# Designed miniproteins, single chains, continued (3): the designs that were tried, part 23

Each design is a single chain, and the fold is of that chain. pLDDT is the mean over its residues in the fold that is shown.

## One batch from the design tools (miniprotein)

Design m8774
Fold by ESMFold2-Fast:
Structure m8774 (fold): chain A 74 residues (1-74)
Amino acid sequence: SADEEKQKIIDEASDLLTELLDHMRAQGVPDAVIEQVAREGVDTLDKMSKSSVDEAKKILDDFKKKVDKLKQQI
């Protein structure tokens, strides 16, 4: 179903956010920066939950690119 497909997309984004935040903590990034990234990530997940499946897929692709870029900067 569309709900199951959307949940899978949100779960993937949630896992990516968790991995990113764990990586930031391991690299000694300041707590204030980690909290900002966490808030932005939660906002992204909320937007996905309110979007269509197709829009959620697009948001996930953009989120993956942002996560990869941020990991390279740390």
Scores: mean pLDDT 88

Design m8775
Fold by ESMFold2-Fast:
Structure m8775 (fold): chain A 100 residues (1-100)
Amino acid sequence: MKEEAKKILAELLEEMGLSKEEAEEAAKKVIEELKDISPEALAYAAQALKLELLGDTEKAELIKKAAAEDLNISLETFNEVVSRVREIIEEEIKKIKEKA
């Protein structure tokens, strides 16, 4: 599951404009900063964010609902997880762009 979360995060980061190498490094840092979030929740959050980025908002909402049910938490709680993952991703992208 951690490997799946890392892979999905790297794919999301590539869609956000990072190179494959930058995306893999950023994914590692995101996972490190979000150690308190389960790998399953992180993978679902990354999938939802990727779908939102691609404009598939309906599928993103379905993934969020499925994640909340699978993790036995409220949809509101899972939306907080998604927001936190988004914030950390944006921070890591900013750091990488500042180095280039």
Scores: mean pLDDT 82

Design m8776
Fold by ESMFold2-Fast:
Structure m8776 (fold): chain A 67 residues (1-67)
Amino acid sequence: MDDLAQQYKDLVQQAQKYKQQGNNQKASQLYLQAGKIAGQFARLAGAPDDAVQGTIDDYNKKAQELL
C-alpha cells in the first residue's frame, strides 16, 4: 500500500514538473499513469467501482488538456 501511494505521489510530482518545463507530452503520459495508480489505490481502499473509474477519468481529462 505504501508503495502504491509513493508511486502515485512521484508520478503526480513528475507530471507537474514536466508540465512546468513545457514537456506537455511527457506530463500527459505521467498523468495517465497517475490516474491508473490512483484507481488501484482507491479500489484497494474499498472505493466503489464508480469512484475508481471517476478518478481514472479525471486524470485522463487532465492528460488530454495538455495536448
Scores: mean pLDDT 79

Design m8777
Fold by ESMFold2-Fast:
Structure m8777 (fold): chain A 69 residues (1-69)
Amino acid sequence: TTTNMDRHNDDTWRRSNDTTRGSRNMRFMMRSGSSTRDHMYDTRMRMHRRHYDMSRGNSDSYDTYSRRS
């Protein structure tokens, strides 16, 4: 019982910290509209290209992209 209370206290502190992060995220969301779009755009472009490359089974495409000097 005492041990469980000790763990509960530690967990509570961790949760408080996570809540603080949540607040930060909310503020980020407002400005994140631009940043998130930019980040998602870049991520999507990479995935889109990879899917395209994989779809064609074109391993050669990677060589073209990262071609050795």
Scores: mean pLDDT 48

Design m8778
Fold by ESMFold2-Fast:
Structure m8778 (fold): chain A 97 residues (1-97)
Amino acid sequence: FAERLRKVLEEMRELLEEERYDEAIELAEKELGVIGLMLVLAHLRAIGADEEVLRRVLKRILGEEIPALTDEAIEAALRPVAEELAPELEELQRLVD
C-alpha cells in the first residue's frame, strides 16, 4: 500500500509540475478517489491555476458546479468533504513524511 501510494503521489507531482492537469486529475481520482482530487485542488489553488481547471476538479469532488469561485465559497463547499476525509488525510501525510 505505502509503495503504491508513494508512486501515485510522485506521478501526480510530475504531471502537475508539467501542467498536465487533466491527467493529474484523472490519475488522482482513479488511484486515490476524492482524497486524490483534494490534493490536486490544493496544489492548483496554491499555484493560482486557471478558473476552468479549478471548476473541473471541484465538480468531480462535489458532483455539482460552484457558481462563484471565491476562496470562501470553495472552503465552505469543501468543509464537509475535508472533515469526512480528515483521518485518511492524516494517514496519507504520515506515509509520505
Scores: mean pLDDT 75

Design m8779
Fold by ESMFold2-Fast:
Structure m8779 (fold): chain A 89 residues (1-89)
Amino acid sequence: MVRHDEAEVLARIEKEIAEAEKLGLATLLGTEVREIKSEEELEKAKEEARAEIAKVEANPAGVTKRYYAFLDKEEKLHLITLTFELNAK
């Protein structure tokens, strides 16, 4: 059975981008997609994602990154990195 994580990740990305843009809460500054080829790369990505979440919780302003991971049909892990400017006031 193939992973359905892709559908969940895409739905979450679409929802967050649509809400942020419509409400003027955030501006998308950049998008990167890369393949994760090792467990070390995955663990580093998880650590970076957790750090970014903590930063946003402490200060919901400035530039932050969101990380989304999904498995393709060959079970290769892909990482989508979205960079946002948060509109805090």
Scores: mean pLDDT 68

Design m8780
Fold by ESMFold2-Fast:
Structure m8780 (fold): chain A 75 residues (1-75)
Amino acid sequence: SSAQIRVMKTSLETALEYARATGDPRPLIEMLEIVLKTSTDPKVKKLAQKAIEAARKGDFEEAEKYVEEIVKEME
């Protein structure tokens, strides 16, 4: 539903801000794994995998770019 999409977008953006502020990628990775499991869009799944890999490396600038692409695609 439209409400579920809005909640997921907000959760991803909040988790990304938290990772950038604290250096802790765990909430972001958890949200991205939910996106990977629940999305039916192959492009969104691929972006989520890339964002997880970037977040695990501590590359939050790269992770942000992929999260922005996911949010745009989920419109």
Scores: mean pLDDT 84

Design m8781
Fold by ESMFold2-Fast:
Structure m8781 (fold): chain A 75 residues (1-75)
Amino acid sequence: LPSREELLELARKIAGEKGVLTKEELRELLLTLNPGEPPPSDEQLQHLLDVLDKDNSGVVTLEEFEEMLDNVLLP
């Protein structure tokens, strides 16, 4: 698995100047991390968004993504 820093850099690259990850950008991130696995479905991505999107904006901020990584990799 890539490091926390590598995951954050990848997320920033995909998010670009807007600094947020849409459902399609989350799919791209997950495909990049697990290229040998089938792509996540729209329903799976929506569920992930519902868990990560604390502001109910329909997108995941880089801050929310970083917090998720800290909880998963560094409890």
Scores: mean pLDDT 71

Design m8782
Fold by ESMFold2-Fast:
Structure m8782 (fold): chain A 64 residues (1-64)
Amino acid sequence: MVRRARAKRDISATESPPFAIKKGEEVTLTEREDGKEVVITQKDGRKSLMSTEVAEKYFEILEE
């Protein structure tokens, strides 16, 4: 599943790879087949992994 999302707050993580996302930044969330992880794609093309539970806390899903 692919969704657009906006960061609710500044996010810094040491998950592989490490990343920093600013409050209000729009990203693409791509759910992995196991549903436990999402791939976060920033507008500049950087990709990061995050658990689905953490992503739900820090990102607002943009509904369409």
Scores: mean pLDDT 72

Design m8783
Fold by ESMFold2-Fast:
Structure m8783 (fold): chain A 142 residues (1-142)
Amino acid sequence: MVRIRDATEADVEQIRDLLLQSFGKEISLDELRDRIARQSADHRILVAEEDGRVIGTLELVKVSPDTARLSRLAVDPSYRGRGIGRALIEAALAAAREAGARRVVAEVDESNKGAIRLLERAGFRPVSRTERNVVVFEKRLP
């Protein structure tokens, strides 16, 4: 059974490995430790855990009084298709409501069809495109 929880310093290396595997971008362990240490109601790093292993992660940042940004969604490829990305997004939407956000935005590379499908299934809608072929998705909260 998968558990969604806040990241701790013990998760740093597993989160880094997931982000490297999903995005091909290296993130320093010190940068990630600082982000985890700076968690608040307005900045959450969530992990999906199964049997003591971190198998998914995402970051949620309240960027204005009414808007939260969802980013860095990564799921272990061996665990895709089990609803882990959906569970992380649903937990992030709940956290955004608790933080007083009225909408959640997510930026996704146009080529990332899997992430686009996950966001659309979670009720996000495309609202714009950036210069770098990034699609901006939005979900309004009740």
Scores: mean pLDDT 84

Design m8784
Fold by ESMFold2-Fast:
Structure m8784 (fold): chain A 107 residues (1-107)
Amino acid sequence: SEKKKTLLRVNMLTGSTTLYLATRRVLNDTTVNVSWFEDVIDELKKALPLFSKDIQTQAREVIALLQELIEAVKNKADPSYIFELQERLFDSLQRLSNLTTKEILAL
């Protein structure tokens, strides 16, 4: 099933990105791999048309937060603001992961 393959791919991307953010938090590091995040945004955008409406909504929130984090880093924003964006992104990624997992289990 194409839907199942897409859900699995997004679930894996979400997991990898969440682990990356968790690692940065442990290291108290606000550095961001901008290129990696831009690739994640592109992959999520390409997958959007294959998702249910709920997953599309959550994926768009993740995309928006990734874009905001990239811009904050490029503009050398206050580290406290970058940290707040990372926390919001982490929460949003967890919601996306929960939705994709639920859909996979229902297939």
Scores: mean pLDDT 81

Design m8785
Fold by ESMFold2-Fast:
Structure m8785 (fold): chain A 69 residues (1-69)
Amino acid sequence: SAARQAALQARIAQLERDYLLSLGVPAADVPAVREEVRRIAAEKGVSYGDALTALLEGTSVDDVLKRRG
């Protein structure tokens, strides 16, 4: 259902926000940082999760995708 999908997306957004806050990202900057990850994902043609994983590990998205194969 749309409500279930919205709740799942809200939960994912909350976890992403909490994680970024734990890394020392100011609360006011969290939306901009999340948008930057989305931008990288779109440019590389990968998921938000893959782009975030690459950013957190300090590696390329290509390396993340190779490890999943």
Scores: mean pLDDT 75

Design m8786
Fold by ESMFold2-Fast:
Structure m8786 (fold): chain A 89 residues (1-89)
Amino acid sequence: SVDDHIDPQYQLPEVEPDEDPTLNAAKLVALMVLATFSPGSASIYLNAARLAYADGDYELAVKYYQKALDIQPSPEAERLLKEAQEKLR
């Protein structure tokens, strides 16, 4: 392949949820804005799902974990999706 020294594909580091639901909502909005410019980044949706989960919005968390899995399958995302789905039972 040409230029194997290109910077690695952009990966958003794990964003820790805040105990303040208003700050979590602000972080989620920021991630959704970022997703508009990087819609192929599974890490953005993983972080968005984690923030929704921390805010108790398990339906939204399931939606974003599923979106992340649709972009890039991963065992971590599958585990987190199942955890969010169990909260809806």
Scores: mean pLDDT 72

Design m8787
Fold by ESMFold2-Fast:
Structure m8787 (fold): chain A 82 residues (1-82)
Amino acid sequence: AKIEVTTAKGEKVTIEVKSEELDENEFAEAVRELQKKLKMTDDQVLEGIREILEKGLYDPNKKLSLEEAKKALQLLADIGAK
């Protein structure tokens, strides 16, 4: 499956995922792919993950639907775009 996110700058990023529901490891792989495509620093990823957790957009004890993963990755992408 594919998740497409559009940053506040209008950059479009497509993340390929193996499943229709993402566990913690699959979500971490999607985050790493997004980091590479947007050339985010590790500090930017940590800031994004913190905000995702604070907003309740990600719960590592639950599998994420593609829509939930897209919302979390969208927030991360908006932070990484600068």
Scores: mean pLDDT 78

Design m8788
Fold by ESMFold2-Fast:
Structure m8788 (fold): chain A 111 residues (1-111)
Amino acid sequence: KEEAVENFLSNLDLSEEVKEILRKALLGLPEVEKDDFILFLSELAVLLRLYAEKFGVEALNDIEALLELLEEAAEKGYLSFGKEEKDRFYLSEVTKKLLPELVKLLKEEAE
């Protein structure tokens, strides 16, 4: 499990702090859904960077707005994970924990 997670994370242009949060989330996921969740995490990382580039890093302080955007995108099928109701519960719980920490680290890296 850890080797597969490290292979995925090694291909991402992210800080070690962000990678550590993603690593912990991936290791907690059931194997059957792991690939879709890996794609979702990649999509989340790209989305957060693009959002910060478009609206400024300070826009990332609105965690509730970001969470609502991600939940809507998942429900509409724009993300690789969260199309099924059961997966949306897991996505919501994991994203609530990851999103504030990712935003904090992304802001620290941008400064």
Scores: mean pLDDT 64

Design m8789
Fold by ESMFold2-Fast:
Structure m8789 (fold): chain A 68 residues (1-68)
Amino acid sequence: GAAEREEAVRLATELLQRELGLDEARARKSAENIVDLLGAEETIRLAREGTAEDLERAALQAYLDKQN
């Protein structure tokens, strides 16, 4: 739901800021795109258990899989 999506965006934004040094606006925009590709549940899982690099790689893989 909307609350789960906002939590996913928040966690991914914080991770991207912390590990990649992005400002809040850029990190939030990237987080929104990642959530749109992976879904809220998977984004939350990776943000809690993984790294920013894991999160971005998973989003890229999901994008490529949708093109095939």
Scores: mean pLDDT 86

Design m8790
Fold by ESMFold2-Fast:
Structure m8790 (fold): chain A 99 residues (1-99)
Amino acid sequence: MAAEAAQRAAEEKEAEEIKEEAKKKLEEGRKAKEEFLKTKETGTPEEAAKAGDEAIDTLQAKAAELRELANKSTSEEAKQIAEEGAEELAKLATEVAKL
């Protein structure tokens, strides 16, 4: 039916948009970790500690944003993509905290 086709197309577009947003936030999260590692190598212990806290805050904020997108999504595929992205960002935050 035309209505079913339109709904499937809308769900597919939502999944693609969430996939792109998740990729963007994961890339930004990886960059935040990389900047922290550079500061740890070149900066003072105090600068490294501050950079680590800022990186963790950034990663956790982006993970929370993806979880919010998952909650607002109607597509199960979009929800799963957003949740997986949030878990990866939370994992990166844990890795930064251990460094």
Scores: mean pLDDT 83

Design m8791
Fold by ESMFold2-Fast:
Structure m8791 (fold): chain A 70 residues (1-70)
Amino acid sequence: MSLIEKALEEMSKVLSDEEVELIKELMEKALEAGLSEKEVLEGVIETLKIRFKDDKKVQELIKKLEKLLE
């Protein structure tokens, strides 16, 4: 599986289907713009940090996504 596919699978466990689809669309547009999979995932992580500051489940998701960047 690609880095993006792994990230979407982890997000689907925590976020709604509608939120996952929106993020997937944004990720696909970023890849088309010439960003690497790592740069796209870094952008998603930053967005989640801003949007879900107080959500403990999303904070655990962020930790899992950061491990995918290693």
Scores: mean pLDDT 81

Design m8792
Fold by ESMFold2-Fast:
Formats: structure tokens, C-alpha cells, sequence
Structure m8792 (fold): chain A 98 residues (1-98)
């Protein structure tokens, strides 16, 4: 179900961002903000596809964006790379919902 996929994806992204934020010695408030940016865009993109009757495509988008985000976040070695990983995830969500 789309709601379950969005919830699971948001949890995975939050966990990845918070752990990376701690690893890099960044404020937790910044990590919460960045995770929120990704989760909000995933939800918006999924909601657009659901509104069009495209539930399977919405689930695929949610999983694809979350998996990409987690991978890129885990690879980040600096704040700039973490912000780039977040930007890539947002761009991917918007592209897949177009």
C-alpha cells in the first residue's frame, strides 16, 4: 500500500540522515530538516501519482527515491555531499512524478 511504502521510506531516510549527521558532527536540527525535505517531496510525488490512479507507479517511486537517497546519504563524506544527496533525491522524486 502507498501509505505503508511512504511511512517505511520516510523512516529509512530519517535514520540514514540522522546517523550521517552524527557521523559528520552536524546539528541534529539540520538532519531533521534535511530528512523532512526528502520525505515531503516523496509524499508529494506519491500523492500526485495516486490522484491519477497510478498506485503501483507511486509505490515504485517511493521505493526508488528512498533507496537512492539512503545509498547517496551513506556515501556522503561532508555537509556539501549530504546536501547534494538530498537535492538528488528531491530531483528524482519530481522527475518520476512528472
Amino acid sequence: KVEEAVREASSKVLDAVIEKTKELGLPISLGLYLAGVVSREIKRAADRLVAQGKEDEAIELVKTVADHAVKRINEAKSLDELQEAVREAVDLARQMAA
Scores: mean pLDDT 89

Design m8793
Fold by ESMFold2-Fast:
Structure m8793 (fold): chain A 100 residues (1-100)
Amino acid sequence: SREEVEALVDRALDIIIDTYKKLLEKEKDPEEKERLKKVIETLEKVRASEDLRERLAYAGSAVLDLKHLAKKYGNDPEIEAAYREALRLLHEARRLEAAL
């Protein structure tokens, strides 16, 4: 159902946003901190959106960025687990959306 797709996307966005917030706490570079803050602000706005396709697109872009950030932060297993779970949820959401 649409409600199941929405729930999966909400869970993925929650994981992504929480992971970016944890990265922001670890980051020492002021320019990168500002970039991470802007990403978080954008994702929070997207999470409030009713546009499912917009939410899926932004979540997908963010999860790919998290894959690169996991490597930058020394292959942090918590970040790697987070992006992997978010990716799994987004794949399931897309599979169910295709059946609507």
Scores: mean pLDDT 84

Design m8794
Fold by ESMFold2-Fast:
Structure m8794 (fold): chain A 79 residues (1-79)
Amino acid sequence: AKSDILSQVQDSSIAAQVQSLLETGAFKLDAISDETERNFLTALEAEDFEAAQKWAQVLQLPNDVLQKNFAAVQQAKQQ
């Protein structure tokens, strides 16, 4: 369910983007002022785990948060 996917996202900014993806089929990247965060979300949208991993390191995101966010985006895109 939509709520089950959102519960896997622990970063509130990424949770808002996953919610937009579930509602509109696309991320709302215009709301993101940080270029590094925007690049990370672009990598998640492209399902490019390697690129997402590199940007997550720059953002200092824990590996478990990266894994959960990536899985949540994949699940959202499959709905």
Scores: mean pLDDT 69

Design m8795
Fold by ESMFold2-Fast:
Structure m8795 (fold): chain A 97 residues (1-97)
Amino acid sequence: SMEEIRRETIRMFRILALLGELYLQVRLAKNNPSVSLEEAKAAMIATLEEMKSIETNPKIIALIDEFIARLPSMSLEEIEEALDELSKEVAKLLKEE
């Protein structure tokens, strides 16, 4: 139905907003000397948990779970690479639907 399309569209925009928040958290860790990598990681885990709570695609949920599990041990470079991969998979699903 048209209402289902609208609900799914709003859900996807919420996911994209949270993805943007993750990029901002990485940028703050890189460029703001008042933000530690540990603080950024804690904020990113919270954002990823929220993203997981509203996501319905099992492939994206699995990627988020893997990202959360790895994040405490990741370098900033590894975080940027993992975030880019998550972003690409989200974009791919938007193009396929």
Scores: mean pLDDT 84

Design m8796
Fold by ESMFold2-Fast:
Structure m8796 (fold): chain A 60 residues (1-60)
Amino acid sequence: DAKEKAIKIAVESKYLTEEQAEKVLKLYEAGETDYAKIGKEVGVPASNIKNLVNKYKKLS
C-alpha cells in the first residue's frame, strides 16, 4: 500500500504525525492540490505537506 508506506516514511522523518499524514493524503485524494491550503486545514507547514505528497506519488 503506497499510502501506508508514504505515511510511515513521513512519520519516521518527523515531518508530521500519522494522524496529520492521513488527513493530508485524504484531502489530496479528494482533489486538493494547494499544499498551503492543506497545511492550514491540518496545522502543518506547506513544505511538510509537499514532502509527504511527493513521496506518496513516487510510491503509487
Scores: mean pLDDT 78

Design m8797
Fold by ESMFold2-Fast:
Structure m8797 (fold): chain A 75 residues (1-75)
Amino acid sequence: SMNGGVGGVLGGRLGALRGLEGGREGFKIAQMSSPSATVEQVGEGGGAGALAAGGGPEERDIGHKGGYMGAQEAS
């Protein structure tokens, strides 16, 4: 079952993107049927984050760190 290679990684990413949208709806249904404090907090924050994030903010953070290098160069 370790034979997934690149297809497994790409499929996982596509599944994660779809899972974020499906997970949001799943969380909403779970909240309506069986609300939990932890699940509600994650569902509320995660739902909003899933709609806003969509990707990895870490990649954007690299650009921000580049600005620090430029500032040090000016010194």
Scores: mean pLDDT 42

Design m8798
Fold by ESMFold2-Fast:
Structure m8798 (fold): chain A 116 residues (1-116)
Amino acid sequence: MLAEEILKENLGRKYITGSGVEKTVTEEDLETGKGRLEALKDYLSRNNVPEEELEKLARDLELSEGSILLLRALRRGEMTREILEEGIELDKEVDPSVAELLEGYLAAADAGSAAA
């Protein structure tokens, strides 16, 4: 399945976190919702995927509702504080790894607002 190929290709890939730290994708990372979300984000940065196919890939990767909300917001250019807060609320008890990632985006948005 394409979802399995996305995860396999992402294993051992180096990436920069939102804080500017270089990390390598591990098998343990891909077992988390955050790791699978980041793998799909990387794939989408290199491939133009129709919305219907994106929804299928998100489900095949067993992504949380907060992850799906973030992907839709990023794709549509609609990433607001309100969407980030909704995603955190959806995932805080279901997938804490994704909730933590969304909190990172929210903190970065706050820092940008303070600097402007």
Scores: mean pLDDT 75

Design m8799
Fold by ESMFold2-Fast:
Structure m8799 (fold): chain A 87 residues (1-87)
Amino acid sequence: SLLDEIEEVLKELIEEAKKLAPDMPEEVWKRIEEAAKRFLEAVRNKDFETAEKYAAELATLLLQYPETEELVKRSMRELGRLLKEME
């Protein structure tokens, strides 16, 4: 399903980001995980405005680490495509 594809993109984004920025503080990871959780809850509820808000928050947190820039751009593009298909 599109939801399963969205969950997989998000999972891969977080796993790859951990490899690219292993020294990222635990506080930042907790904020990233919370934003990701809120994003998925919004997507499941078809609340796409709230999903976009948490996707932006997730991207902003990760982009504090320049090593994640290309990964974030690629993943956000794919998530945006999948969200439009769900609308």
Scores: mean pLDDT 86

Design m8800
Fold by ESMFold2-Fast:
Structure m8800 (fold): chain A 61 residues (1-61)
Amino acid sequence: EEKIFELEVEIALELMRIGILKSELSRPDLTPEEQAEINREIAEHEKRVAELEKQLDTLRS
């Protein structure tokens, strides 16, 4: 019960972080190095979301 709530909150926070990073990526003044770093961070957060969603599905089943 509590663990499900914690996972849902963590997923929501990770999705918010991805949204912020994608917004940053749309900036026209970013260097190629900054774009690569932001894309790497997005990929890391997306991977974490997938892992958390898998844990959540396991607890719900």
Scores: mean pLDDT 83

Design m8801
Fold by ESMFold2-Fast:
Structure m8801 (fold): chain A 82 residues (1-82)
Amino acid sequence: MLEELWAKMTNEQKVAVLESAIGIIKAAEDIAKELLKKWEEKKKTRELSEGEKAVVEAEKKFLAEAPALIAELEAEIAALKA
């Protein structure tokens, strides 16, 4: 269980996991930005399918939410290092 694993970790291990999570989120942001550019180019040539529109909407929501999530994780890292 993730909670049980977290409770057994040292502060150094917790920081490493949180830094890894931030790295993954930032990498996902870069991927989402590139995919959105490709979707905008595709939209100029044809209508997007319902599935393609759902993907675009999910990517936009992720990009809108990611900065707040990163800030929350960075605050938790700061607390663990204090």
Scores: mean pLDDT 82

Design m8802
Fold by ESMFold2-Fast:
Structure m8802 (fold): chain A 100 residues (1-100)
Amino acid sequence: SSEEEKLIEELERLVRELVELALTADDETQNILISVASELQSIRDALLNGKPPSVEELEKLLESLEKLREQLIALNAPERAIRTVERAIEVVKRLIELQK
């Protein structure tokens, strides 16, 4: 669908932004950002292979991303890093809605 194509494009942009942010981050922040990028890349690859994650799997990922966001806040990570993870959370929420 056109909505799925837009979400795939947004996932690809988020992965690029997270990797870019990780290059200048401290080790703890870098580890979180690369973890988020890896999860989003996995979703993107699943969608492209016609094997979208289940709603249950996406809800578990959403819980994981919220915890990683809270860790970034506790680490006083740059605002751009926190906002990029928040955008990832919104994309996962839209994917859950689309899979219904």
Scores: mean pLDDT 88

Design m8803
Fold by ESMFold2-Fast:
Structure m8803 (fold): chain A 85 residues (1-85)
Amino acid sequence: SEFEKLLKEMEELIEQLRELADQLEQVDPDRSQELRDEIEWLKKKIEQAKKVSETDPSIAIQYLKGEIGRALLIIQGEQQRLQQL
């Protein structure tokens, strides 16, 4: 239940990162590509967390919380920059 909620939250954050990457594609293509690389990295981390959850759900939950925190900082930073333009 907690793990499933965190997975859903992560999917929503990945979608926000994708929207930001799309917005940046024509004005900052290097940053757009960095965000797309972050999305692919997060997808790999989700698959790793799913595998870990089969043997140790508590470690998997802690792992996802860390990745969610990192993704939130990236999103907030990009949104703040866009609002200043």
Scores: mean pLDDT 85

Design m8804
Fold by ESMFold2-Fast:
Structure m8804 (fold): chain A 67 residues (1-67)
Amino acid sequence: MEIEMTEERKEALLRALLSLGASEERAREAVERATKNPTEEGIKEAMMEAGMSEVTARVAVAELKKI
């Protein structure tokens, strides 16, 4: 399912990654990758590439869908 990467969702994803210990560079790269592949799987893969676990990425995708 495609998730529209609005500015609110991009900000939420960036803040989540930073709070979980990703560097600013990795967090921005993950947001860019999620924007290029704005599916649940694409966002999950972008977060996992930034160093998040699959469980954490899955929870974050569910939270983004509420925004």
Scores: mean pLDDT 81

Design m8805
Fold by ESMFold2-Fast:
Structure m8805 (fold): chain A 68 residues (1-68)
Amino acid sequence: PRLVVTIELDTTGLSEEEKERLIALGLRLAAQLAGLEKLKLQAEDPSLEVEAVGKVYANGELVAEERV
């Protein structure tokens, strides 16, 4: 099974530094949630091959992605 956690951000009006920090935070949260859910699924069935991915979209565009 494949698990994707997506975080959508509205970065309108933010400075470049604020955008970078918010995207980094979003990716950390998406990856952490994806990893926790993968761990939960594998704890219930250790034979499951689980692909887990965290994604961040800013104003509709993919800006960051991490496999867990």
Scores: mean pLDDT 88

Design m8806
Fold by ESMFold2-Fast:
Structure m8806 (fold): chain A 85 residues (1-85)
Amino acid sequence: KVEEVREKLEAIVERLKPPMEKVYEYLENNEPLPPELQKALEEAKRILELFRQLAETTDEEELKRLYEELGLDFEAMRELVEEEL
């Protein structure tokens, strides 16, 4: 389960990295984002906001909701955090 969560987190990063690299190139060139990249940016912002809420939340039920929204198993995430201590 912990390995599955690590793989899912890595998969999220790998999915976001290519469209974000394109977004970054457009922003550096001061070019407007095409609709597909704008949607990718909105999705990345949503995921980052979920991680921000996750880092600041102390409520177990809210943590479970946020983990489910990210597609992560709550117990596996808890075990992952404990392993890194």
Scores: mean pLDDT 71

Design m8807
Fold by ESMFold2-Fast:
Parts: structure tokens; C-alpha cells; sequence
Structure m8807 (fold): chain A 58 residues (1-58)
């Protein structure tokens, strides 16, 4: 499973709970995502900083 951030960054994602993903960038940054469905627009939250980005599940 992949998640694409609004800036075009591609994350590799795995399911960690019902409807919840943990996604990793190539730089080691981890993002938490809730209510993930394929093709959905979701919010990706940087687990270190708490910053949020718009993302798409693909």
C-alpha cells in the first residue's frame, strides 16, 4: 500500500489497526493515518512533529 502526500512525496504504508495506517518516507519520517481507504483523501500526521499534510491512499 502507498500514500502520496500533497507535495508528491510517496510513502510506504502498512495497516496497524482497523482503518489505521503507519506510513514511512524514504528519509525515515513516520506518518499516522486514520480512516484509510484506497483512493481516499486523508490526513497524514508526522509522528515526530505533529504536523499534518493532505494525502491520497493508492
Amino acid sequence: MRVVLEDGTVLRAGEVGPGSLLAAGADGTLYGINNAKEGATVTATNTATGETLKATVV
Scores: mean pLDDT 79

